Designed miniproteins, single chains. Designs and how they scored, part 101

Each design is a single chain, and the fold is of that chain. pLDDT is the mean over its residues in the fold that is shown.

## One batch from the design tools (miniprotein)

Design m3507
Fold by ESMFold2-Fast:
Formats: sequence, C-alpha cells, structure tokens
Structure m3507 (fold): chain A 100 residues (1-100)
Amino acid sequence: ERSFLEEVKRRMEELTEEIIRASQEGNYERARELMEEMERVYEEALRRMTNPEARLQLIDFYIKRYLRILRESGRDKELILHLIGAILRAIGEQLDIEWS
C-alpha cells in the first residue's frame, strides 16, 4: 500500500505540472482534460486504498496539489470554480475519515 501511494503521488505531481503549464499557455481545454485525468487517478486510488492513514495522506496531497494549481494557473473563471469544487469535495472526504 505504501509503494502504491508513492506511485500515485508521483503521477499526480506529473499531472499537476502539466495542468499548470497548459493553463499558463492559455490552453484551458487541455488543462481541464488533465484535471479530469487527475480526478480519475485520485478517485481510483482512494477507492483501492483501505488504510485510513494512507487515505488521509492521499487526500492531503491531492488538496495541496490543487491549491498549487489554483495559485499558479492562469486566471480562468471556469477553471478556478472547478478547482474550488474539487478541493471542497476532497475536504469533505477527509472529514468523513477523521470524524466518526
């Protein structure tokens, strides 16, 4: 499970860099496609992981990557709103694990 988490984090870091680059180039269509891939990677990983500590680490990493995209990406309203929505959903998932 630890090695799986590290592999997922590595892939998410690569996608984060690509999303930021596409957004900075003004290619918001490509940025959105990459974000959808990032979200698929995240949801698939979260579904396969059973250890609560590992799940919390994944959620925290995902939130931090999306916050970085929000800070460093180009100023597109639709992209910003999508990022905020994704972050809020991940925070909800984190709270469900931490709070009984």
Scores: mean pLDDT 83

Design m3508
Fold by ESMFold2-Fast:
Structure m3508 (fold): chain A 73 residues (1-73)
Amino acid sequence: GSAEEAAREIEGAVAAALAGDRAAAQRQLKNFEAVPGASEEAVREARRAVDAGLAGDAEKAGQYGRRAIELAS
């Protein structure tokens, strides 16, 4: 379902960002933005999760990612 798709894309984006793969993180983020029901708030938290992951902040990346999934559900 859309919630499962949203969670998978956000989790993938965070994992790619933490691995330093900016291109993969951005692709997953765009896939999430295209999921039906992805609110502006969910997209904002997903972007924050990717940015934190790319900065090496695993704790904040996880926090923002969970918030994005909650808002997308």
Scores: mean pLDDT 83

Design m3509
Fold by ESMFold2-Fast:
Structure m3509 (fold): chain A 92 residues (1-92)
Amino acid sequence: PARPVRATLTGTAKSDEDFEKLYEVFKEVAEEMQKEPGVRSVSVEYDKENKTVTLTVEADSEEALGRFIGKLVEKLKEAGVDATLDLRVEPL
C-alpha cells in the first residue's frame, strides 16, 4: 500500500571542494523534486563546519522517493563528489 514517508538524506563531504559540489547537487535535485507528483515538501540544510548537507523530503510513497534518490546518486557520480551518504526513511 502507498503510505506517506519522510526521508532524511545526509551527505558528508571529504573536502571543501566536495562540500560545494555536494550542496549544489542536493539543491538542484531538491528543486526538481518539488515539481514532481507525489512530493509533498522538500528542504535542504547545510553545515559548512562539518561539511554536511541534509535533504529532508516528505512523499506520498517510497516509490516516488526512490526515483529521486537514484537521480541524486547519478548526479553526485557525474560531479565526482567524494562523500559519505546516509539515508533514513520513516512512515508518516
Scores: mean pLDDT 81

Design m3510
Fold by ESMFold2-Fast:
Structure m3510 (fold): chain A 91 residues (1-91)
Amino acid sequence: ELEKLVEEILKLIEEIKEMIKKSSLPEEVKEKLLKLLEELEEAVKALDKEKIFKLMNEIEELIKPVYDQLEQSLLEKLEELGKLLGELIAL
């Protein structure tokens, strides 16, 4: 059910954006991550699988150096997002 998967992904991105805004992450990392998530929202709406895959990798590379600074709940939501995006790409 493509429509439901897209809806779940968009809702999760919005939740993650709010968690990032409230997190203790450096402001530069927050700004870059929020920009990538906004680009990801547009790619998901467009069903641009190649762009989604590229943005997933960019988000992962941005997060790697600050992994220890991420709240566990935010890490879990980012992992859930990656899983759902993987399901969308596999369709």
Scores: mean pLDDT 87

Design m3511
Fold by ESMFold2-Fast:
Structure m3511 (fold): chain A 68 residues (1-68)
Amino acid sequence: SIQDIIDEFNKQLSTFSPDIQEQGRRWLGAVLDSINKSDWSDDEKIENLRRAVRHILGQMRQQQAKQS
């Protein structure tokens, strides 16, 4: 479900620095707003959210690496 994807994201979020966690939450919020405004099916919303979460986590890892 959408909530399960959010819960998994939040669990992974806790491994990042506070600044990156805040940025990740902001990016996820924007994605969720876009999905909620879309006329996509529930299955399409779930698949797009999974893809967006992978992309966000990848960007967060790149930011974390630059700060290390």
Scores: mean pLDDT 83

Design m3512
Fold by ESMFold2-Fast:
Structure m3512 (fold): chain A 108 residues (1-108)
Amino acid sequence: MEELLEKAKKADKEEQKELLKKLVEEGVDLEVLQKVMQAIYENNDPETAEEIHRYALSLLTKKLIEELKKELGVEEISIEEFVEIAAKRENAEADDETLALLKKILEA
């Protein structure tokens, strides 16, 4: 973990994005991913940190959609269907604001 944090701190923006992509694809623990993201935020300007944060959320959301597709045995799932299922699992309401935010994240 310390080696990953040092690599994240010294990497440029594109290398940091590639590192996050690799960690998400390898299915590392969310706690490890959160620590790497925190190191990236602390070592970048706020605009760059926000860009990388949105990219990481996009990667995680796409991975969750793929995992849900496998769980349900479906080939495709819309963002709207994903939000509805997630809301039902958390006993929360799926609202237009959450859907708009998720679509914006996936476009990053």
Scores: mean pLDDT 72

Design m3513
Fold by ESMFold2-Fast:
Structure m3513 (fold): chain A 80 residues (1-80)
Amino acid sequence: MVIEVEIEASEEAAKAIEKAAKKAGIELKVTVLDKEVSKEEKIKSVEEAVKRIALEAPPSASMSELGAGLVEAIEIIEKE
């Protein structure tokens, strides 16, 4: 089962989420939206995407790996 999400953030932040989902055992298709939004909106976008992924994820998925990816993505956005 492939989960599809849209992320309004940098490609680097989106790649952090994609990498974490793969480590968690989740097949994820990410669409990065090329929108000029604030850092706060980018953080909110990745948080909402991760929440959606967690809700649709199989029971065998690692929530700790997914959570680590969220933290990494937020750190990337904050450094930009």
Scores: mean pLDDT 80

Design m3514
Fold by ESMFold2-Fast:
Structure m3514 (fold): chain A 66 residues (1-66)
Amino acid sequence: GPGGAAASAAGELLRGGLMSEEDARRAIEYGKQGDAEAAARAIREAGVKGGHPEEGEAASRTVLAG
């Protein structure tokens, strides 16, 4: 579901150093609320802010698919 998908995607980006802990927590929180679109948007925005828009976009698609 959205919470698991957001936690997985945000966790992978955080582990790779492509996302801050603050951005990861925000995305996971949206996922816990069942808002896959908000979680995906938060991940995509974090990718842009971090200079990794391609990774953020790929991860956001995983959240929307999961």
Scores: mean pLDDT 81

Design m3515
Fold by ESMFold2-Fast:
Structure m3515 (fold): chain A 119 residues (1-119)
Amino acid sequence: MLSNAERVKRIVKREVELLYKQALEYIDSKFKDNPELKEEAKKTVRELYEKILEIIDQIVKENPDASITELLDRIEQAVNKEIDELIEKSDNPFIKELLKRIKESFQAAIDFIKSFIES
């Protein structure tokens, strides 16, 4: 069987990839009539996606013996901090709203993963 670290890495990366694809579809629909804002939003979401993957890899590498719950809590805290910093640094209200939506979707995904452990 896979280690806790390998299981968390696999599951969280799959959920994050799904959220990334959903975010791109939302951007294409929401900003179809504003190509400059569409490109800015896609760039922001792509850079955030790549950063989240790095956070997952780092936390898993640094905590090889941690429980699944401990790893999920650490990933959630680190990702939320990264998103909050992006929200604070953004000058565009539409990008701020997009990032808040992504944060809520990520929180829901982590809660969903935790539900499988508590069962």
Scores: mean pLDDT 85

Design m3516
Fold by ESMFold2-Fast:
Structure m3516 (fold): chain A 95 residues (1-95)
Amino acid sequence: MQLSEEEFEEETLKLIEELKEVNVEVLKKIVEAADNNDYKSMLEIANNYKELKPLTEKDKEELKELWENSSEEGRAALYQMLRRLLLEQKLKEKK
C-alpha cells in the first residue's frame, strides 16, 4: 500500500476508533513476528485469532503506543490486521 507515513498513521488511528472488539495481546504478537520478519508465525497467529474482547479506552491507547514503537514492518502488519478486524466487524453488523 503506497500511503504516506502521515496517511498510514491517520488510517490506522481511524481503524482503532471504529473497532468495537479486539485482542490486543494477539495484535502485539503479530507485530512482534512482523518486526522479526517471521511471516509464517504472523500468518499462523492471524489464522488462529478467534477471541475478541470489548475495546476499552486503555486498549486504544495501547494500540496507539504499539504503532508508535513498531518498525515499518510491524506498522504494516498492525494496519492489515486492524483492517481485517474492521471488515469482520462490519460483516457481523450486517446481520
Scores: mean pLDDT 77

Design m3517
Fold by ESMFold2-Fast:
Structure m3517 (fold): chain A 67 residues (1-67)
Amino acid sequence: SLEEEIRRLKARPQAEKLREFYTNPDLEKRKKIFEEMIEEAKKNGDERLVQAIQKILETYENELKKK
């Protein structure tokens, strides 16, 4: 449905935000933002989005450690 498509599209902007944070490693503040994003997704009952955000965060942290 259109509503499910919109929810999927909202996940993409979050991935782009992670790319931007990548160039400015303020990891402590970004962890807080990601935790808030996860909490919002849980409140909306979107468990799949929660898992997606957690996976992206883990990848982001690994990339920062390499720099």
Scores: mean pLDDT 62

Design m3518
Fold by ESMFold2-Fast:
Structure m3518 (fold): chain A 62 residues (1-62)
Amino acid sequence: ESLNKFLEELEKYVKETGAKVVSVKEKDEDVLEVTIELPDGSRETLTFNSKTGKVERKITKA
């Protein structure tokens, strides 16, 4: 349920920024890591924790 909301918000963000989803990884049963690539070539990693409902954002340079 919370995961579906996270994915919906992610899809909106991707459409608004022109970014693309480059990977989706399950780090744990309760932790989903999504990496997106922005039009300028920078990457953001979003980590969603379904137990806490928290989303953490990290920017990774190539």
Scores: mean pLDDT 76

Design m3519
Fold by ESMFold2-Fast:
Structure m3519 (fold): chain A 88 residues (1-88)
Amino acid sequence: MKVQLTIFGLSEEEAQKLKEEAESIPGVSATVINGKTLVIHGELTPEQALRLLLRAVELGGEVTLVAGDKIFIVRTKEEAEKAVKEAF
């Protein structure tokens, strides 16, 4: 499914590392805005989306997941699992 993840609350170093992890997925693009906001966009499997959400939350980030017409705010591992289940 084509999704967009907007991640807040990461350090510039953590945002760059997560950008590199996301871009390792074929067809996924990622951009760091003002050194603190990471936007990931592309076609993800449920497993890939869950992995990126869990990684962002582990780093202390807050994620806005946009999947089709649905929007999820993810701050915890439980919210990440629920968002992926409902989005995919």
Scores: mean pLDDT 82

Design m3520
Fold by ESMFold2-Fast:
Structure m3520 (fold): chain A 90 residues (1-90)
Amino acid sequence: SIEDIVYNVLTEHAEPGELLDLELVSKQIAEILEEAGVTDPQIINIAVTAFLSNDSDFDAFVERVKGKLPVSVLTDLNVIRGIDDIKRAL
């Protein structure tokens, strides 16, 4: 699922105390979204930004795409929102 993939990408490409490779993480998230049927480059860019930033843009991203994505992907995005909230609290 998208939540597992985002979590795995974030943990796989960073070691404790090392700078996270945001370019590699961004590329992998974009590839996964394309495989899930998201082909609009603007939506992919918004999603990558929302997943990688501590900005409140994640809720705005979900609101923008909820009418265009399958229910299964929307469910995954809601789980990612929960993970983002936890990371923001850390």
Scores: mean pLDDT 53

Design m3521
Fold by ESMFold2-Fast:
Structure m3521 (fold): chain A 100 residues (1-100)
Amino acid sequence: SKREEVIKKLEELKKSTDDEELKDMIDKIIEYLSLPEINKELLEGIAEKLIELGDVLFKEGNYELAARYYEIASLLYELLEDYEKAEEALEKAKEAKAKA
């Protein structure tokens, strides 16, 4: 399923980072996505907050961590089938990676 694919990618992101706060955030998102029913409005709010946090980190020069936040937001927007916002988040992640 699309949910299982997103969870797998989140687990791979968790393994690729040493940031404990990011790992904890990924775990909470995976727990939420593992529920029988997903509240799409809550999931959209989480994705929006991840973009905001990524923007703050980018402004502060923490490009590696900003890229991770944007990547997670992109995965959540893909799950919401908001492909425009998923693409925007992915472009932000690519820009952050280029500056890291």
Scores: mean pLDDT 86

Design m3522
Fold by ESMFold2-Fast:
Structure m3522 (fold): chain A 69 residues (1-69)
Amino acid sequence: AALTASEQALVDLANKQEKAYEKSGDIGYLNAAAWTIAGATENKDAAAKQRILDAVESEKIKEIASEYL
């Protein structure tokens, strides 16, 4: 199923934070992106969590965010 508008906005924010990491090298941006995705999955079922994770562009963000799920 497609993401809700709220889920998409949080994924877009996480992708933007990851791009900031690519430009700056600051690991804090990766952590911020992972926390944004973890927050997007809060109180969701397994299918919704997977849908949100699948929409994330960065494998590194998926890895870090999965530790908070």
Scores: mean pLDDT 78

Design m3523
Fold by ESMFold2-Fast:
Parts: C-alpha cells; structure tokens; sequence
Structure m3523 (fold): chain A 74 residues (1-74)
C-alpha cells in the first residue's frame, strides 16, 4: 500500500510523530502490511516512541503487537 512506502520513509527520517500517526491509521484500517513494516523496525525506536505505539496497539486491542512492544521495553 501507499502507507507502507510512507511509513518506511518516515522511519528512515526518524519522524516519530508522523510514524505514530500512520501507525494509528493502520491499526484503525487493519493495514497489516503497514503494521508489519513498523513491527520489523521497532528495535530502531526509542523507549518514548515504543510506549506511545504500545498505547495505540492496546487501544485497538492488538494484543499480538502490544506483547512484542512490551518485550522490547523490558
């Protein structure tokens, strides 16, 4: 999807706020391909961004994504 290319570019730029916005939209729309791009690159994100992604995953009841993010936060 166009969102996959967009989120890849935002991750490359380190634009955490824009990544969070695209991730929230992908959760709402069930865009699994866009979510997978972010999931593959969670290790590149700081703890503050990971906590915000975790809150979004929990809000949308994505227990799979939330569990992976929690694992990175210790």
Amino acid sequence: SSSEAQVRALLDQGDAAAVLSVYGMALKEKDERTLAVVEARLGELDDATLRRLLALAEQYKRHDLAARIRGLLA
Scores: mean pLDDT 88

Design m3524
Fold by ESMFold2-Fast:
Structure m3524 (fold): chain A 68 residues (1-68)
Amino acid sequence: SESEKIARETAEELRKIAEETGVYNVADNGITEVRLAAAAGESPEEVRKLGEEQIEFVKKKAKEKEEK
């Protein structure tokens, strides 16, 4: 489905950020959240919005880690 495709693309982006920044735990949580939303039948628009929010959150956590 389109939602599953968006969730997979989001998971790939989150994994890439984790590999580059070392913030694996928050990225893994984000991957789980978007995959579960897609599996639960959430719309492509809702999964995309959730994915964008998770990517932003992980990037914010990565920046906080770099500043410490």
Scores: mean pLDDT 81

Design m3525
Fold by ESMFold2-Fast:
Structure m3525 (fold): chain A 84 residues (1-84)
Amino acid sequence: MEVEKLKEEIEKLEKEAETLRDQAMSLYGVAGRLRKLAKEYEKINPELAKKLQELADVYESMADTLRQQADELRKKAEELKKKL
């Protein structure tokens, strides 16, 4: 009974970690697109270009946070696997 609950918890943590990693990858993609758009606007509207770069930095920071959370969940899953 406890072993089955432990397996369910491990699977849930691994699934959650995967979801967070996928979300982080999507945010990195958005940041990359924003940086590209910022370069296009540098000569046309430097103020907008700067805001787009700042927004890209925010998305990258969010992605880094999600990736760190995913890594922490994977660590917890690995610790629980050692108890199996």
Scores: mean pLDDT 87

Design m3526
Fold by ESMFold2-Fast:
Structure m3526 (fold): chain A 71 residues (1-71)
Amino acid sequence: SKEELRSKAVSYLTAAYIAAAAISIDENPEETKRVALDLAEQALKYAEQIPDDEEFRKEVEEGVKKVRELL
């Protein structure tokens, strides 16, 4: 369902934010960066599967940009 896809996108994006935000105090920043980027990519993948929700898709895209900026 669209709701399930939205939930998955939000979950992956949230996990990416948490990983990225912690990178400066992380004991393995290279691994954490890879994980954060993969989680962000998964968030976009799920958001892209919702063709009639442009606002949500843009929100996820902006979130991914912020994750990228933290890394």
Scores: mean pLDDT 80

Design m3527
Fold by ESMFold2-Fast:
Structure m3527 (fold): chain A 58 residues (1-58)
Amino acid sequence: LQDALDSTVEGAKAQAEILPGFKYSKGDVRVMSRFMSVPVGPLSQRLLEAGLTDERVE
């Protein structure tokens, strides 16, 4: 789980570098969580801390 979560967050950060000003919506985070099989709460928290989403998702 931790390795998959870390890889998902790294990929999201790399994608954001290509698209300046881009932020993930709650729906995007949920889709990413489901697609990558990582917990949505911890994923959204790490993306929030990185400035890549506006709020934590449960």
Scores: mean pLDDT 76

Design m3528
Fold by ESMFold2-Fast:
Structure m3528 (fold): chain A 72 residues (1-72)
Amino acid sequence: MKKKFEEALEEAERLLKELEELGKQYPEAQYGAENAQRLIEGAKKLSDKGEEGLKFAEGLAKAMREAIEQLK
């Protein structure tokens, strides 16, 4: 559980950096990065919630990946 949560959060932070880079060219990616940063901070607060925190972090990473794919 903890390792999967850490991996999902790390993936979300990696995708945030990708969105920030895309935000230099696409305003939509800039707004996406701002929202993602806020949600990543929320996910960190769920680190003690076990499965609930993991599900949130995984869902966030998935949503961010989908947003990036739409910009390509």
Scores: mean pLDDT 79

Design m3529
Fold by ESMFold2-Fast:
Structure m3529 (fold): chain A 70 residues (1-70)
Amino acid sequence: PGPVPEAVLARSQEILDLIKKTREGKISVEEAAKKLQEILGLPEEAARKVAEAIKAGDFDKAGDIMSEAL
């Protein structure tokens, strides 16, 4: 068990909030993609694909795209 930095916890909370809002339709796929670029440093194309996968509920696909882009 390693230390979990405060910055990592804050980033995780931002990502979870983003997933929830995207799933609930409170934000657009385009807005979610912009936030993913800001939080994770993903390329625009990868961030958009991740946002689309999250909206569809395909978390396996979202994880795969993030792993390839990071």
Scores: mean pLDDT 75

Design m3530
Fold by ESMFold2-Fast:
Structure m3530 (fold): chain A 93 residues (1-93)
Amino acid sequence: MQELIERAEELIRQAEEAIKQGDIDSAIDKLNQALALLDELLRQGGDPAEIIRLAERIKELAKEIMDKFPEKLLEAIGLILRAIGLEFDARLQ
C-alpha cells in the first residue's frame, strides 16, 4: 500500500511540472493515473487520510488547469469530480 501512495505522489509531482511546462495533456494523463492508483488503494482498505490528502492535491491542480487552460475545462472538471468521489468514499470508511 505504501508503494501505491508513493507512486501516486510521484505522478502528482510530475503533473505539477507538466503544468509549469505547458504540457497539459501529459499533466491530465498523470492525474488520471494517480486517481486510478488511489481508487485501487481505497478498494484495498488504504489509509483514508492519505487518500483524501492526495485527492485534494489533484483537485487543486485540476483547478489550476481550468484557470490557465480553458480549452481543457471538461477534462479538468472530470478530474475534480473523480477526486470528490474518492474523498466522499474515503470519509465513509
Scores: mean pLDDT 86

Design m3531
Fold by ESMFold2-Fast:
Structure m3531 (fold): chain A 94 residues (1-94)
Amino acid sequence: MIKVTPVDATEDDLSAEAKEYLEKADELWRRAAELHRAGVPAEELRRLGEEILEELEKALKAAKTATEKAIVEQAMAVARAELEQVLADVEARE
């Protein structure tokens, strides 16, 4: 999945700060998908992937409850797995 925010995440479960960083990560994921389709080099996707993970780490630091931390940690796990797969596919073609 390209979405880094869990489907069951609600505004009641997330602080405003954590939600802001998760939304930024989702926007960067959409950009990464567009760049991947445009055939950009793996290096550009790697840099964008690092930026996505940085925003997710900021969301984790802003998390105030165990539930909120679990939501962000799940989003990070999904993001890391998808980035690894995308980069492996691009590098195999280069």
Scores: mean pLDDT 71

Design m3532
Fold by ESMFold2-Fast:
Structure m3532 (fold): chain A 69 residues (1-69)
Amino acid sequence: SEQERAASVGGAGGGAAGGHAGADDKATQLMSIEGYRAGLKAAEEGADAKEAQRAGYRGGLTGAMNAGS
């Protein structure tokens, strides 16, 4: 579905944020999960794939900050 695609793109965005930041595997996994949630929410609000990816990247960064990475 489009929502599943957007969520996956958001997860990818969160994972990319982790990689860029040099996060460990556990932190990168958390960032991907938060990115997945952010991407799905953005898609539910009518965002396109690019917006979902940006939302996922931002969501991943926020998750990392909260996790102390």
Scores: mean pLDDT 77

Design m3533
Fold by ESMFold2-Fast:
Structure m3533 (fold): chain A 68 residues (1-68)
Amino acid sequence: MLSDEQRQQLLDLLKPYLSDEELKQVEENARTKSLRDTFMEISRLAMTKDEQTQLNIHAALERFSGSL
């Protein structure tokens, strides 16, 4: 599971691209599920967005993964 600091970092990186409701879903997954399941949920949410937002979300995930 992600630490509180890592979870907050992930949410801060995604905040410009996701709604408050979507961010809450990501936070709940990050608290209760594996890193893999959390990333799968973020990828699912990204697929509901335009192409540029999808690219920005993927870049944010790569940046976050590099910090682990």
Scores: mean pLDDT 82

Design m3534
Fold by ESMFold2-Fast:
Structure m3534 (fold): chain A 64 residues (1-64)
Amino acid sequence: KAATKLKILAVLNDNAASALTAAQLADALSVSTATVRKALAALEAEGIISKSVSGNATLYSLAS
Protein backbone atom coordinates (compact mmCIF):
# COMPACT_ATOMS: atom_id res chain seq x y z
CA LYS A 1 0.00 0.00 0.00
CA ALA A 2 1.04 3.64 -0.63
CA ALA A 3 0.69 4.22 3.14
CA THR A 4 3.89 2.21 3.80
CA LYS A 5 5.89 4.47 1.45
CA LEU A 6 4.52 7.60 3.16
CA LYS A 7 5.36 6.24 6.64
CA ILE A 8 8.92 5.41 5.52
CA LEU A 9 9.32 8.96 4.17
CA ALA A 10 8.02 10.41 7.46
CA VAL A 11 10.54 8.36 9.51
CA LEU A 12 13.41 9.32 7.18
CA ASN A 13 12.39 12.99 7.37
CA ASP A 14 12.42 12.82 11.21
CA ASN A 15 15.96 11.37 10.93
CA ALA A 16 17.18 13.67 8.11
CA ALA A 17 20.65 14.01 9.73
CA SER A 18 21.03 10.19 9.95
CA ALA A 19 20.54 7.26 7.57
CA LEU A 20 18.45 4.26 8.72
CA THR A 21 18.57 0.54 7.96
CA ALA A 22 15.60 -1.42 6.58
CA ALA A 23 15.41 -3.24 9.94
CA GLN A 24 15.18 0.06 11.87
CA LEU A 25 12.41 1.24 9.52
CA ALA A 26 10.57 -2.09 9.88
CA ASP A 27 10.72 -1.81 13.68
CA ALA A 28 9.57 1.84 13.62
CA LEU A 29 6.59 1.01 11.37
CA SER A 30 5.80 -2.37 13.06
CA VAL A 31 5.87 -4.12 9.66
CA SER A 32 8.02 -6.89 8.20
CA THR A 33 11.48 -6.09 6.82
CA ALA A 34 10.34 -7.61 3.49
CA THR A 35 7.46 -5.06 3.27
CA VAL A 36 9.85 -2.18 4.04
CA ARG A 37 12.40 -3.41 1.47
CA LYS A 38 9.73 -3.55 -1.26
CA ALA A 39 8.66 0.03 -0.46
CA LEU A 40 12.31 1.19 -0.28
CA ALA A 41 13.05 -0.39 -3.68
CA ALA A 42 10.08 1.48 -5.20
CA LEU A 43 11.15 4.80 -3.58
CA GLU A 44 14.76 4.31 -4.76
CA ALA A 45 13.53 3.61 -8.32
CA GLU A 46 11.52 6.87 -8.14
CA GLY A 47 14.62 8.80 -6.99
CA ILE A 48 13.00 9.83 -3.68
CA ILE A 49 15.53 8.05 -1.45
CA SER A 50 19.23 7.17 -1.60
CA LYS A 51 20.75 3.82 -0.64
CA SER A 52 24.30 3.66 0.74
CA VAL A 53 26.50 1.01 2.37
CA SER A 54 28.41 1.63 5.61
CA GLY A 55 30.39 -1.40 6.75
CA ASN A 56 27.97 -4.35 6.77
CA ALA A 57 24.85 -2.14 6.94
CA THR A 58 22.73 -0.83 4.06
CA LEU A 59 21.52 2.67 4.97
CA TYR A 60 18.65 4.67 3.47
CA SER A 61 18.12 8.45 3.48
CA LEU A 62 16.10 11.08 1.59
CA ALA A 63 17.59 11.97 -1.81
CA SER A 64 18.94 15.49 -2.22
Scores: mean pLDDT 77

Design m3535
Fold by ESMFold2-Fast:
Structure m3535 (fold): chain A 97 residues (1-97)
Amino acid sequence: SELEKTKELARLLAESSEILLLMRKQGVPEEKIEEVVALQNEFQTALANEDLEQARAKAKQLIDKLKQLGVPQEFIDRFSSLQEEVLALLEKILKEK
């Protein structure tokens, strides 16, 4: 159902916020957090527009940026896993239209 899909997406987005909070607690500099947040917002915009191609592109850009910024691998893995779940959900939504 639409309500169930909306709840799942909200849960996955909340998990993203938790990862960012843990990054701050572990001492990742705020300027790096801000760059990650900007790319995450672009990813969320693509998801809201149901643009699977753009969402995949922004997901890749975010992971590449995390690697470039030297973010700990644990957080890169957590973001990668979360993006995979969100992209799978978007693909299901698009297939049901």
Scores: mean pLDDT 80

Design m3536
Fold by ESMFold2-Fast:
Structure m3536 (fold): chain A 64 residues (1-64)
Amino acid sequence: DDEEIRRKIADVLEELAPTLPGLSREQAAQRIQEAVYAATGVRLSDKEAQQLVDQLLAGLAHLA
């Protein structure tokens, strides 16, 4: 149950990650919140979404 939700969130984040560098941190966080909610019904707080943005952008910077 919880593992399935975590996997769906990871898939959503993977698809969104390439679109995030062109956005403000606030806009990126809002897109993550919307996409996660649409896919799983889970509501991320602003703080949680911002932390995910920071992690994804750091990961992209290391790969680039």
Scores: mean pLDDT 78

Design m3537
Fold by ESMFold2-Fast:
Structure m3537 (fold): chain A 68 residues (1-68)
Amino acid sequence: MSEEEALKEAEELLKELKELDKRGVQLSLTNPEELKKVQAKVKELKERLKEVLKYLSDEQRNKLMSQV
């Protein structure tokens, strides 16, 4: 995986994680079964993000994390 591909995938994963976080807050009040599914997806995306971040420089990683 190139740094450019890793950066693009990391940005997409962070965006998806942010949307799932919003959805999780709403579901915590109304639907615990759906919340469990969202939590499982969040764990999967976090694992993918961790692998992708290995291909980025410290500067690129810090810039991405600071924008979240």
Scores: mean pLDDT 77

Design m3538
Fold by ESMFold2-Fast:
Structure m3538 (fold): chain A 75 residues (1-75)
Amino acid sequence: MTPEDRRRAVYERLMAELDRRLAETTDPALRAALEGARETLEALAAAESQEERDAILEAASARYAAVGEAAEAAL
């Protein structure tokens, strides 16, 4: 298995897991969050430069921080 094949397999597995979770819920807020995560994963796979990846990861980090705050408020 080549490194490229391994990276593609990991990407496909992560995408399949995201699609599975998206299929398990009809909650609009959770659905929107999962769809956003899917878009982030696709953008990372398509990114050709380190600057693009860094920008995508910063946006994803902000999203995870917001989710963390919502979870903390629920405690």
Scores: mean pLDDT 68

Design m3539
Fold by ESMFold2-Fast:
Structure m3539 (fold): chain A 120 residues (1-120)
Amino acid sequence: KPSVEEIRQEALEKIKEAIKNKDFDKMVEVLREAFDYLYEHLSPKEAAREFVRLLKEVADIVLEYIKNNEYSEEDRKKIKDFLDYLKTLAEHFYEQGLISKEEYEELKKRIDEALKAIDE
């Protein structure tokens, strides 16, 4: 019943709130809920593409957080674990043939930029 765009916008707002609260478990929950909705209502390829679009924006939000905020060593580990989770999802969709190599490399590049920023 909600449109794909409404689900994407709601997920992004929830992710922005969760990261401000350093609630990385909530970020994973939000992404799982968004994916489940997309997978239920779209074809597997369409769901994967829309989800990868969301993951790119989430990687950008995480990068912005890393650049503009201080975080503990515990939070640093959680941020890395979350970015590794995004990377594993991207790899899975690519290996399943659900996204193109170009889509995979674009998402991977954004995740790798965030991982590089956190390693400083």
Scores: mean pLDDT 86

Design m3540
Fold by ESMFold2-Fast:
Structure m3540 (fold): chain A 98 residues (1-98)
Amino acid sequence: SKEELESIIGSEDWEILDYQYINDRYAVVLEKHKSSKSERYSIIDLEKKIVIFAYDITNKSILAVSSVIKDKKDEIEEILSSTKDLQEIAEQLKPILE
C-alpha cells in the first residue's frame, strides 16, 4: 500500500507520485521532492523495510545503492533511465530481483 511505502521512505521530504510492485518483496516508487521538485526512483525491499536503490531522474545519477544489489547497479541504472513508464520499469526489474 502507499502508506506502507511512505513508512519506509518517510513522508517529510518526498511525495509518492506513483508506484509498482515488482514482486512480493520489491517495489519501485516514483517520488518528487517537496522543496526542490526533483524526481527520483526508489527501489524498496518490503521484507527488510529499507530503500535499496535510489536514482535521480532529474540529474540522471545514482543517489544510493545498497551492498545487497551493488553487483546489479549498472543494469538497474540502465532500466531506470530507459523509460518513464513505471509498469515497464517494474517488468524489466522483475527478472533481476527474483
Scores: mean pLDDT 86

Design m3541
Fold by ESMFold2-Fast:
Parts: sequence; C-alpha cells; structure tokens
Structure m3541 (fold): chain A 78 residues (1-78)
Amino acid sequence: DEELRRLQELGKKLREKIEEERKEMEKVSEKLLDEAVGGAYELGGAALKVSDPSAKEKAEELRRKGEEIRREGRERAE
C-alpha cells in the first residue's frame, strides 16, 4: 500500500511535467508560426521593393505588417 501510494505520487508528478511541457511546446509553436508569417511578409516586401521600385509604399506596408506580426507573436509568448 505504501508502494502504491509512492507510485501514485510519481504518476502525479509525471503528469504535471507532461502538462508543463505541452504548454511550453504550444507557446513555441505559436511563436514559430508568427515568426514564419511575419518573416514571409517582410521577405515579400523586400522582394517587391527590389523588383518594382514604384511599389515602395506597398513594400513598406508589407514589411511593417511582418514586423507587427512578429512583435505580437513575441508579446503573446510572454
């Protein structure tokens, strides 16, 4: 019975660690997605600026939107 109690305590601690790990992985996944989406917008803006100088305003909008997405992703991770 004492051994069963110790096993139950070990199981509880293991479940708590697994839950903490899941929450951390979720935060990392969300941050990575925001970084990827934001990065894609920034790259799109840079590519547009190089390929069409007359679209400078649109290129800057895409770049700023990418920066904002990445910033918001970092803020959400905290």
Scores: mean pLDDT 76

